# Designed miniproteins, single chains, continued (5), part 14

Each design is a single chain, and the fold is of that chain. pLDDT is the mean over its residues in the fold that is shown.

## One batch from the design tools (miniprotein)

Design m16456
Fold by ESMFold2-Fast:
Formats: C-alpha cells, structure tokens, sequence
Structure m16456 (fold): chain A 67 residues (1-67)
C-alpha cells in the first residue's frame, strides 16, 4: 500500500499532475488503513521524501472526504 502510494506521488510530482497523483495515493491508503491512517502516512511521506505538492493534494482530498 505505502509503496504503491509513493509511486503515485512520484508520478504526480514528475509530471506536474499533483492532484491526480495525490488523489490516487490517498485512495490507495484509505482502502488499506482508512482516512485517518492515510493522513498519517501522507504526512510521514511528506516529511521523509518531500513530494510536497502531490502529498498536500492527497491530504486536502482526504480532508474533503472527512468533511
């Protein structure tokens, strides 16, 4: 799950498709660990790897789903 999410974030960052990459990563993580777990993992990826715009897009997407 985390590896697949990381690939989606790298794709979004490399191709300037930040929202697409972030949303794909978020959906992968939500399916495996739920929205709160997904937020925690995305924050850890942001801290470790950067990928800031894609990671933030994923975080924002999850927050919108949680209201």
Amino acid sequence: AKSAALVALMYGTSHRRFEEGGKKAADILIKEVGPEGALKILEEIKKTYGLTESTQAGIDYIKEKMK
Scores: mean pLDDT 80

Design m16457
Fold by ESMFold2-Fast:
Structure m16457 (fold): chain A 88 residues (1-88)
Amino acid sequence: MIEEILSLPEAEALARIRTYLREGKLTVEQVAEVFKKLGREDEAEKIKNSTKEEALKIIDDVIFREANGLTDEEYEELLKKAEERRKK
């Protein structure tokens, strides 16, 4: 399963692990291993120490950043703008 996921383009691999974690086909530890093998050590460590719900949020944030080609700074700016919109 992990080897199959790692054979996919990164965007598809991220979408697949999200679905499999949600369905209980992968554990949080297995998702962290996939992130580590994709070269995402920082996210892998966060996921390893997370609940299933927290890990799903981390995966969603990474998918969003990759889909929009955002830097960490650009992603933070979008989060601030979304928060300002909610306060109006």
Scores: mean pLDDT 73

Design m16458
Fold by ESMFold2-Fast:
Structure m16458 (fold): chain A 100 residues (1-100)
Amino acid sequence: MELLLELVRRFLEKHIGPEAADRIVEMLRAGASPEELRAFLEEQLGPFETDVLLGIGAIALWEVKKAGKVTSESQAEAAAFYAVLTDRELAEKIAEDYKK
């Protein structure tokens, strides 16, 4: 879990800054739903920028699924972000593959 949250934090810090990234990580630890996380992102960035971040994460997750492994740090970060919103089991696998 902690490595997964760190990957998500690194992705978000690059796009929304450290304070908002830390808030989302706290929400994830508290068991926030994907809908709650999306609402917070839309409040911080607006709907267009939120969709751009989700798109980046979706593409990264698709690449990881197709390759069966993580190939870069930035790919791991983006894929982990999208996976925690859509496929928690795959999110943990991404974090495990990143350790190797």
Scores: mean pLDDT 79

Design m16459
Fold by ESMFold2-Fast:
Structure m16459 (fold): chain A 89 residues (1-89)
Amino acid sequence: GLLEEARRAGELAAEAIRRGSEIAERGLANPEDPASYAGGLLLAIGGALTAALAGRRAGDPRPIELARRAAEEAVPEARRAALAALEGA
């Protein structure tokens, strides 16, 4: 059902934010690979937006809570991007 889809979307969103943070951190360590930095941030933003949309659609706070928790543990750049996406959606 819709709540099960929202829960799964929240879990996938949190994983996307964590992975995006790791990719962005590697990009920051390698200035000759700007695509990794940009790709990591876009993945974190996409995860945050997925959680916001799924949570709103289902009336379930859990996707946004899972995404926010993942964002809070992210590197500062990915955290800022993900939190801005969650707040703007």
Scores: mean pLDDT 87

Design m16460
Fold by ESMFold2-Fast:
Structure m16460 (fold): chain A 87 residues (1-87)
Amino acid sequence: SKEKALEYLKEALRHLNEGTPESLEKAIKLAEKAKRLAKESGDKLLEELAKEIIEFARHAQNWHDPEARKKAGESQRRIQKLLDKLD
């Protein structure tokens, strides 16, 4: 359901803010669950948000790499734009 996907995405964002390796992995798993539910419901906005959260978390796992930090920043900006569309 859309509501369930949104709940998983909100929890994923909370884990992203913690920024530990364990929390980033939890964020990826939650966003993958949300992506599946969004795809099944045809909600392209939630599917795209889930994809960007996964991309951010994977780049954040390599935070010592300047290129990964740049890509994480790009994903963060896309996440904010998608969240603004949900309001």
Scores: mean pLDDT 86

Design m16461
Fold by ESMFold2-Fast:
Structure m16461 (fold): chain A 89 residues (1-89)
Amino acid sequence: SEERERRREEARKKTFEGLIEAMKKGEFSLEQLELLKEILEERIKELEEQIEKAEKEKDEKAKELYEKAKKFYEEMLKEVEKIIEERKK
């Protein structure tokens, strides 16, 4: 169901927003932030592969979904990198 997928994505977004707030409050160690950075980089690579596959299959809806997900993880990665830089000062 399209509504179930939309609710799932909304819940995921709220979970990630909570993680960013927890990171800003200093609840994560530098090692945990570096690990999260690695996890996000691997997820972005996986999404790039999924986008390429969707293009080959001419699945425009899947491609758009994965491109939006990739953009979200790239923005999260920027926030994590900013917090790591602030911690290293």
Scores: mean pLDDT 79

Design m16462
Fold by ESMFold2-Fast:
Structure m16462 (fold): chain A 74 residues (1-74)
Amino acid sequence: SEEFEADVYAALAEIIIAVTKLAIQRGKVDPEEFKRLAERASELIDKIYPVRPDEAERLRQDLKEVQAEVEKAL
């Protein structure tokens, strides 16, 4: 089911965002590892767009905010 796949992709993107926020809060962010995870999250969000565009836009915004926080933490 495309709907179920979109749910899985959304959950994975949310986990990446949540783990990154936790790493920033604890002062333990690896910029190179985050770059790879952000690329993975971006790919997952792109796969969500055709099925759940509003959710995809929300996740894209959350990812952008986390990326900005990582840059400030460096």
Scores: mean pLDDT 84

Design m16463
Fold by ESMFold2-Fast:
Structure m16463 (fold): chain A 89 residues (1-89)
Amino acid sequence: MTITKESTHTSDVPEGQEQLAKEAAKTLLIIRAVSVPREVLEFKIEETDDSIKIKAKTFDPRTGKLIEMEATITVKDGKLTVKVKETES
């Protein structure tokens, strides 16, 4: 059985704070992705001027499940959008 959960959060970003907002969101998503007791199998970060993509594959040895997280941080039109997709298989 495969379970997929998606969430999207949008917040306003003051002019000139786009980089700070992206870095803060990036840090929080990294902490979320590598939370114990999961084993990190793969971790990738791809950064562009407008977006940050984080992909993490982790294994939970207690449940025997593979957990894949894909998160995208985008700043556009004074808004920070964080989209997170987690799949358990």
Scores: mean pLDDT 77

Design m16464
Fold by ESMFold2-Fast:
Structure m16464 (fold): chain A 66 residues (1-66)
Amino acid sequence: MTAQEQAGLAAAEESRRLARAGDFEGLRARAKEHGAANPELAAIAKEIGRTLREIGDEIEKELKAR
C-alpha cells in the first residue's frame, strides 16, 4: 500500500475506536485534521462524516419517536 493508504487505514482504525467509545465529536475533529493534512483523506472523511451524521440522526429520531 502507499504511505497515504497506510495513513488512511491507521486513521480509520483510530476513528472506529472512537466511534465504539461513542466519541463522535472527537471523530469529526480528527477527520477534519486529517483532511487538512491529506487531500485524499478529505474525501474519505466527508463520506465518513455523512454516514456518522445519518446514524446520529436515526438514533435521535428513534429517541424522539418514543
Scores: mean pLDDT 67

Design m16465
Fold by ESMFold2-Fast:
Structure m16465 (fold): chain A 61 residues (1-61)
Amino acid sequence: SEELKKIQDEIEKLAAEGSKNVQAETKRARAEDPESAFFQGMRLAVEEATAVVKKKKELLA
C-alpha cells in the first residue's frame, strides 16, 4: 500500500513535469519554425501521453 502511494505520487509529478517540458519545447520550436512547430507540438503531446502510460505500467509491474 505504501509502495502503491509512492508510485501514484511519482506518476503525478512526472505528468506535471512533462506538461511543462512540452510547453517549453513547443514555445522554442514555434519561434524558429511555426509550421514545423505545429507538427512537433502534436508529436510531443502524443509522446507525453504514451510515456505516462508506459511509465505507469512499468511502475505497477
Scores: mean pLDDT 69

Design m16466
Fold by ESMFold2-Fast:
Structure m16466 (fold): chain A 66 residues (1-66)
Amino acid sequence: MSSNEQGIRNLVQAARAKQAGDYEKYRELVEKAAELLGISVETAEKLADFLIPHADTVEADLSGAG
C-alpha cells in the first residue's frame, strides 16, 4: 500500500466518521491523511467532506484493487 492509497483510505474513513458525528476521529483521520498525501489539513478536510456522499463507493474501489 502506497502513502497515496493510505491517505485516500484515511480520507474515506474521515468522511464516515463525520457522517457518524465523530468529529474527534474525523480530525485525527484528516490530519493523518494530510501527512500521507503531503497536503494541508484544510485541503484534506475539503476532500473528506467531498467524499461524504461517496465514501462507500470509494472504499469499494480501493478494496477491489487486489
Scores: mean pLDDT 75

Design m16467
Fold by ESMFold2-Fast:
Structure m16467 (fold): chain A 85 residues (1-85)
Amino acid sequence: MALSGKELKELVKKRGKKYVTGKDLAEIIEEKTGLKVSPKTVTELMRILGLEMPVPTETFLSLSDAALQNLASTAVLLAEAREKA
């Protein structure tokens, strides 16, 4: 697994956007893992963390690295399960 919560935050900062969308996070995960993740899946996982997309970049960057790593890992696992089905 190549995508940590810290790396996810750095990639979000590099995009320079005021708000983070489920599409932005799905594209970052796909670029780093090679797995096509649905923006809808990422949006639903963010809702579990108590956040609705689009979310202010400052709010996203205030999340714990562990929470973001768990989100990225869960999105990857769901994408892998979908490809195997």
Scores: mean pLDDT 78

Design m16468
Fold by ESMFold2-Fast:
Structure m16468 (fold): chain A 63 residues (1-63)
Amino acid sequence: AEEQALQAAGDRGQAARDEIVKTVKELLKTKSREEVIDELAKRFGMSREAAETVVETVLESEK
């Protein structure tokens, strides 16, 4: 049960990661960093703090 939950979370995390990165890049073309954080938290059901970390990671990767 616990192992199955961890496996599902890992697989979902991998699929969600690609969609998250794509979404962040698209939103950054038309929106500010703050708006992207709010949209990411809303769309992927993550905390604002987690969304901020993801956006920062994507921005650093593009440098």
Scores: mean pLDDT 69

Design m16469
Fold by ESMFold2-Fast:
Structure m16469 (fold): chain A 70 residues (1-70)
Amino acid sequence: MAKNEEKLELREKFMATYQRNLAKAIEAKDFDLAKEVEKISKEFTQALRNGDIAKMKKLLEELEAIEEKL
C-alpha cells in the first residue's frame, strides 16, 4: 500500500511541475525547452509503467531543476 501511495504522490508532483514548465516554455516560445520537458515526461511515463520509483524520483528532480532556472 505505501509503495502505491508514493507512486501516486510522485505522479501528481510530476504532472503539476510538467504543466507549469510546459506552459512557461510555450509562453516564451522556447521550443527547445518544450522538447526537453516532453522527453522527460515520456521517460517518466515509462518509469511509472515499469514501477521504477528511483527513476521517477530522478526525473522529477530533473524537471524541478529546469523549473528553478525559469
Scores: mean pLDDT 81

Design m16470
Fold by ESMFold2-Fast:
Structure m16470 (fold): chain A 97 residues (1-97)
Amino acid sequence: LEEAKEVLKQLVKILEKILEIAKKLNNEKAVKIAQEAIKIAKKASKSKSKEEILKGLDEVAKLLNELEKELSDNLEAQILIGVAYILIGLAKLLLSK
């Protein structure tokens, strides 16, 4: 559980970098999606419930799919989105014990 929460903290940092890219591009829709993903990830990082954390990770993954479409022409954002998916997978693996 503690290791999964550390991965969630890294996920929040990656999402914050995606938010900064969205702001620089003046993509208001991507900014709102990234802010919502950050909010969900932060809430999940504070949860003591494995089920709530898993639900939060699934919600963030759905929002990452939206961000991938909104930021499809920005290579840095696409790389960061890929890293975020890896962190979600790692957090889920750590919670499977």
Scores: mean pLDDT 87

Design m16471
Fold by ESMFold2-Fast:
Structure m16471 (fold): chain A 86 residues (1-86)
Amino acid sequence: SRSASSMAAAGILAVGSETSYLLGERLGPEKAEESARENRDMVRGIRENLARVSPEFQPFARRALERAEEALRRTEETYRRLKEEQ
């Protein structure tokens, strides 16, 4: 069955992941490394639970995973750049 809460949860997760690189930009390389670590754990958690999502919500869950993976790439890139600038 369709549930608005599942869609809202996926959206909140994606937004939280997308903004994590900003902590590195604002607070420096140590915070960027922490954000990258948290995003790796997030991506792993989404992947492990993807198969448990109902078929009707699979496209939205996959989109959330894609956004989390993009956020991870951005936080890792921000960390590498800031570390090189030291």
Scores: mean pLDDT 69

Design m16472
Fold by ESMFold2-Fast:
Structure m16472 (fold): chain A 56 residues (1-56)
Amino acid sequence: MDPATGAALLERAKAELEKQGLKAEVDPDRITVKVPNEAADALAAILERLYAEAGL
């Protein structure tokens, strides 16, 4: 996956977590996202869905 696609998916995951009231921070340079432990399972589910929607 190219860095721009990765960053876009992480920003979308952040937006969905924030809609659920969970805090997330994205680092576009490292293509990483930082979440509290309670949000880790929600983040994993969101990323799995977004990757499937992107055909990955």
Scores: mean pLDDT 72

Design m16473
Fold by ESMFold2-Fast:
Structure m16473 (fold): chain A 85 residues (1-85)
Amino acid sequence: HMVRVRVRVFANGKIGYGEGEAETPEEAARIASEKAVKQMGGDKSTLEAAYEAALRAAREAFETGKPAVSRGIGKDGVAIALAEA
């Protein structure tokens, strides 16, 4: 059983995209959020918001077997996560 997470981060007129796939929601969310934030040059606050959104979506998809969407709001931007399991 694998979970896949896709994250888009929007902050300061920049967009970052990250995708992660792992057997655990935590690892998939970490991979996706780190890639998205690194691509757009986000800070720790942006990473925290992205990871929280990714983790919520990943856990819901993993638990239900259905696609899940979550949003995280940081100080200077927004993260949207979509997960499938």
Scores: mean pLDDT 84

Design m16474
Fold by ESMFold2-Fast:
Structure m16474 (fold): chain A 78 residues (1-78)
Amino acid sequence: MEEAERVLEEARELGERAAELAAELLRHADDPARVAALERELAEVEERAREVLEEAEKLGVGEEAHRALMEPLARVAA
């Protein structure tokens, strides 16, 4: 289960990174250049997250990985 543990850890790290980027987007909403750069970084994180979620599903921990990814973002939205 080391593979599943690593995938879950990566999902959590991607979720934290996405939350950081989302918070920066809210903080710099009036700066178009910064918003564009942050949106590009967020798109890269979203692409990697898709790959990680696919790996997690194959390992039987897809739901847990999705939760790990989404929980940090939920904190920013609250």
Scores: mean pLDDT 81

Design m16475
Fold by ESMFold2-Fast:
Structure m16475 (fold): chain A 73 residues (1-73)
Amino acid sequence: MSREELLAAAIAEVSRALAERVTPEDSDEEVRAKVDEAVRAAEEKYGVELPPETVEAIRDAAVAGVRRAREAA
């Protein structure tokens, strides 16, 4: 598996883990903590480090998604 393929697999794993663990009731801080846990687990599983900008983008997207879900509720 290439580095690109490993990074893509790690990102997919993070997205899957977040879909299972994040709820609309989570605070922004709780969402960020869950992102950091999912990133760490995926990095260890695939033996890669996600770029800091990618991790920040995932945190921002997850927080925005939860905020949108809370506004819709």
Scores: mean pLDDT 81

Design m16476
Fold by ESMFold2-Fast:
Structure m16476 (fold): chain A 70 residues (1-70)
Amino acid sequence: DEIAENIRKGLFALSLGDIETAERYLKKAVELGGGEQVKAALKAALPSLEHNGNSKGVEFAKQKLEELEK
């Protein structure tokens, strides 16, 4: 599944603090119609990003969720 693969790659980049790569993959997943899947994945990833002190990842995930709630 191309949506799931882009989400996986985006979340992996996000875990590394690579925000530009994360945005590219997650935006591609949304463009493919995976907006709800991206939303669910980011909500699920937030506790891990916070636990690991990934402040850039937390900020990105919150901003992306705000965009997707519209």
Scores: mean pLDDT 86

Design m16477
Fold by ESMFold2-Fast:
Structure m16477 (fold): chain A 87 residues (1-87)
Amino acid sequence: PTREEILAEAEVSLLVMKGYISEKLGKKAEKEGNLEEAIKHYREAVEAYERALKLAKEHKLPQEWIDEIEKALEEAKKNLKKAEEKL
């Protein structure tokens, strides 16, 4: 792979990790009854996954990666919506 391809894969991976960590923080905040904090973290997760998905598509990363990111994004959006509905 080229340097450009390696950097794109690394950036997408970092954004996916950021989304995953943000989702975990959101779920933790929900368990603690802090809906405002949960919403903040779920929004951060959605933003990270949306950026990861856009970059993965632009750089034509493997379809399996794109599908996994899209699934994670859909789950994060569902968690965000449910938390917002409780607020």
Scores: mean pLDDT 88

Design m16478
Fold by ESMFold2-Fast:
Formats: structure tokens, sequence, C-alpha cells
Structure m16478 (fold): chain A 76 residues (1-76)
């Protein structure tokens, strides 16, 4: 089950990374504040983690990065 989460995260990681780079460029262009860009990146990471948990058959949906970490650790 943990291996399934790792595989799902690996599939989603490139998309999250690309989203992060785009948000950084928007912040550098003054279209977003650094804080707004960081918040959107954190939401994208949280959504990707919840999608990975869903694909792995984990019934947990985390509301924060801390809850997501706890959910991953709980699947040992």
Amino acid sequence: KLEEIEAAVAELEPEVFARGEELKKQAEAGKLTKEEALERIEKAILEAVNEALRRAGVEAEAQSLEEAREAIEAVE
C-alpha cells in the first residue's frame, strides 16, 4: 500500500513541480505576491497528496499538509 502511494506521488510530482515553477514566474512578474504563490503551491501539493492517497485506496482526505503526513505515516 505504501508502494502504491509512492508510485502515485511519483506520477504527480512533475505536474506539481511545473505548477510551482509557473507560480514562481508569476510572482517574479508581480502578478502574485510571494505569499500568494506559496499558498497556491501548498494547496497544489495537498491536492496531489490527497489524489495519491485516493489512488492507493486510502480513505483519508487531509485538510492540511500535516494531516497528509500523518495519513502517509499511518499506512505502515
Scores: mean pLDDT 72

Design m16479
Fold by ESMFold2-Fast:
Structure m16479 (fold): chain A 80 residues (1-80)
Amino acid sequence: SDFEKALEEIKKAIKEAKNPVEAIVRVTRLLMDSPAFKTEEDVKKAKEIMKEEFKKRFPDQYEQLNEAIDQLEKALIVEL
C-alpha cells in the first residue's frame, strides 16, 4: 500500500541521514508532503517507527530525539 511505502521511505530517510537534525527535517517533509498519512493512527504508527529507527541510528541522542518526535506528532495531528 502507499502507506507501507511511505513508512519505508521514513526508515530510509533516517538510515541515510548524516545527523539527527537532517533526519528530523527529511522525515518532517515526508510526513507533511505525503497523502499516505491521513489519520491520527497513521501518524502514531509513523511515530513508533521513527522512534525505533532513531534509537538504532542515533542511540546516544535518543532521549532528545524522542521529545522532538512527540512534538512533531502533535503538530501533524493538528494539520489533519
Scores: mean pLDDT 76

Design m16480
Fold by ESMFold2-Fast:
Structure m16480 (fold): chain A 95 residues (1-95)
Amino acid sequence: MKSVEELSEEAEELLEKAENALKDGNADEALKHLQEALDLAVELLNLGDFETAIEIAEKLLELADKLVKKYPTNLEADVINGLAGILLGLAKLFS
């Protein structure tokens, strides 16, 4: 089983890739990397590391919000907005 440190590092790398894809105007690549980082945040929650999962979720929410604002009519942007809402709800439950 991967350590919480390894999962956190992988998630941060994916978030950096998502930010770069967003800057390059590639919404599909940004969405792909955000989805992969979300999967790692869920794995951290399942391992009981709520603090690290919340930190990753906050970074996900920031990038998802930027994607939605840049591509408000894109279907994938609507999906990411829904995911951002779910992550915010989870963060509030553990705050």
Scores: mean pLDDT 74

Design m16481
Fold by ESMFold2-Fast:
Structure m16481 (fold): chain A 88 residues (1-88)
Amino acid sequence: MVDEKRFEVEVNIALARIGIAITKKALEKITDPEVRKKVQELIDEAQRDLDAAETALKAGNYDEAQALVDRAIEKIREAGKLIEEALK
């Protein structure tokens, strides 16, 4: 059977990627160039963190993979906050 910790990290990566997709869709509504730039930078960094998390997962480094996912989620949250403030 698949290691349960591996499965949890795989699910967390998938959910974080969905978060990026939702954030990209929300970014389409933003007209402020400064907000667009900051959000795009956070999306790009989160994407790199998730790619690194998949690499760590394949290497069996589950704790490192989860830490990278957590870092990506924080960047997605920051991007979401910037979008919410821009839409007020």
Scores: mean pLDDT 86

Design m16482
Fold by ESMFold2-Fast:
Structure m16482 (fold): chain A 65 residues (1-65)
Amino acid sequence: KKEKALELAREIMELAKKGELEKAIELAKSQSIEELHEVAGIMKEEFGITEEALEALRKAYEELS
């Protein structure tokens, strides 16, 4: 579970960095809210979250909740 969340965090960050915001949002939305909490935590602690990645997570949380 944590290993999967780490890989998802990396993928979402990479998509956001490339300007593929819609794909980043879609990938985040494919996760449960619980998994998104883990992904967001990993992004902040391990990868240094960007504005683009933060926006993708925010949009995904809105769509899931």
Scores: mean pLDDT 76

Design m16483
Fold by ESMFold2-Fast:
Structure m16483 (fold): chain A 84 residues (1-84)
Amino acid sequence: SDQAQQLTNQGSRLGVQGGRRYRQGDVQGAIDLYQQAADLYQQAISIDPSYTQARNNLASTYQRILQLDPNNQQARQQLQQAQS
């Protein structure tokens, strides 16, 4: 749906911002932006569960969060769910 696509695009923009923060050495700022992106992708999936791009972006985003914060149990659980 158009709404799911719009939410996915918003999440992707936050993901890009997260990558920039990481390159600047702001690890926590990157994690915060990735968590916001993940929330938008989850909203897109809830609206349109068939929208594969949102699910793929969600999984990728949680993988990035876990690379920066390996003890993030919530992100680990969400990644498992997104890949199922």
Scores: mean pLDDT 88

Design m16484
Fold by ESMFold2-Fast:
Structure m16484 (fold): chain A 84 residues (1-84)
Amino acid sequence: DIPEELKENLEKALEKVKKEFPDVEFSEEAKETLLERLKYVDDGGAEFIYKLLKEAAELARKAGRKVVEPEDVEEVIDKMIEEG
């Protein structure tokens, strides 16, 4: 169902995001939501995923949270891919 390459790109992007947002954690549900949404997107490359994760981390911070939830990921994906 979810491509192995997409999972690998997610891990690479997470490493970059953690360097910039060391105080923010991504829940397992948030990671699953991202994989489910991106499995049909043309090339879920690590740089694109990094940008999604970075925006989601910013949303969590603005909400006063240190954990990114699935809702944060969905909102960012909607903004970056256009309409839901």
Scores: mean pLDDT 77

Design m16485
Fold by ESMFold2-Fast:
Structure m16485 (fold): chain A 110 residues (1-110)
Amino acid sequence: SKEELIKEVRELMERITELAKELLRAIAEKDYESAKEKADELIELIEELVELLRKHSPNPEKGIEILHEYQDEVGEILDKLQNGEISVEEAEEKLDELAEETIKRLEEVI
């Protein structure tokens, strides 16, 4: 059902957000080995969400576009953290805000 798909999308986005925060902390600590592993896991989870949308969404292309925009914005947050433009706390808050906006946008196209 649509309600079940929304629930699965929310659960995957929550896991993606937690992993993005782990990646962010690894970068802040200059643990580049852990950062690479977390980045690879993050890509795999996003690919799982893309496949879920391809199988079950009536408009998978719009949902996939939203997820690509999410990835780009996560990258910008990580770049700002690496450049010392924002704190770890500010970066984590931005990731939470981005996740909630992304979930809302995905729910509108499911």
Scores: mean pLDDT 89

Design m16486
Fold by ESMFold2-Fast:
Structure m16486 (fold): chain A 90 residues (1-90)
Amino acid sequence: PADSVTKVKGEAKGPTGSIEGEEEVVTKGDIKYRKVKGKVVDGDKTAEIEAEAVLDANGLTLSYSVEVKSSVPLEEMKTPDITEHKVEVE
């Protein structure tokens, strides 16, 4: 199969904060490499996530890794009020 790359970027913002994320799926033969990056701002609090997964042709997860960095415990984060959103596909 041909190799392919799909990129999706999303942004949502409002008066109390924002959410931004991007996902990249790279297909090389029968293997898919999925990368996700996200950032949430809730007032003065921030959280960032980076995740990577490797999937086979049947969608079975072969490996994954997740890293989360947050200014406060995630349980203290609230969903920001969102008034605008945008999604771009490349």
Scores: mean pLDDT 77

Design m16487
Fold by ESMFold2-Fast:
Structure m16487 (fold): chain A 80 residues (1-80)
Amino acid sequence: LPLADPETVERLYKMAEAAMKLFSEEQKKKVEELAKEILENNPEALSEKEAFVLAVQQVMSTEASEEQIEEIRRAMEAVE
């Protein structure tokens, strides 16, 4: 379940931070709640950064509109 290597985790974390800037306040709160749940369920297996990345990905897939996902994807690509 943990993300592969530290370099991949850091890259995904930066992309997730970019996505967060485009989230609504409700979506940001959902990310925080999901990241906490993921960490509580996997306290020794996942880092805070890994849990945050997974939470952002889940909110994008379940809560975001198609237009919002496209905007977030562009922002994530701009980080690279």
Scores: mean pLDDT 74

Design m16488
Fold by ESMFold2-Fast:
Structure m16488 (fold): chain A 102 residues (1-102)
Amino acid sequence: SESQVQEAIARANELRERVKELLSQEKLDPKEVAALAEELENLAKQLEELGMLLEAFRLTQYADALKTQPSREVLERLLDFLDDLPADLLQHLQNPRVLIYL
């Protein structure tokens, strides 16, 4: 699970940078937004495998929002979530059972 946690952290950091790049654009590229949504679904699946069901659910909700009604507000909330995710993943590695029930 440590290797899986490190892989999830790396993916979260990559997605964080992609969200920042999208937010720096004057107009959101629909192709880049769609690609981001797909990668969020892939990360959500990894989080489910780690037992981080609440974080996985939140990522699925962000992916769905980006597919149906993309907005800068959704991307800004997603960026905040991704900023916190590495710390949550490290905490889960230390206390996996507690985080599943919170």
Scores: mean pLDDT 83

Design m16489
Fold by ESMFold2-Fast:
Structure m16489 (fold): chain A 65 residues (1-65)
Amino acid sequence: SSMELYAERQIERIKKTVKDEKLVEQAEAQIRELLAASTSGEEMLDGLFKIYEQIAKEVLKLNKS
């Protein structure tokens, strides 16, 4: 339950900060898959770090017009 609440908070944060709807949808799906697969807080945090890194890279690409 606490891990589920943490995941939901991360999804809401992404929705507030990322303007690209498709990136938001991809990130939400990845976080939900991570939540289903994770057996520890360490696994969840490691996976979230990778998801945020990917979002940052994709946002930077979109801003290079």
Scores: mean pLDDT 81

Design m16490
Fold by ESMFold2-Fast:
Structure m16490 (fold): chain A 72 residues (1-72)
Amino acid sequence: YTFSDEEKADLVAGARGTLERLREAVAQGAKPSTLANLDTAARLQIVALEVAGLTDEAKRFKAELDRIRAEA
């Protein structure tokens, strides 16, 4: 399976969007279930970036996810 440039761009945008929602949820004091769901979604999107060969983006988003979770 080979990702197109458009699919790769969509994966990056999706991961960024999920991390932005997670940051906002943490800032708003969202329920633990909401935080867990967004964390799971972000981790799955990061794995998709790795599978797509976007390893540097995956590492960057993983570091950001870990930072957001440490602040929660």
Scores: mean pLDDT 83

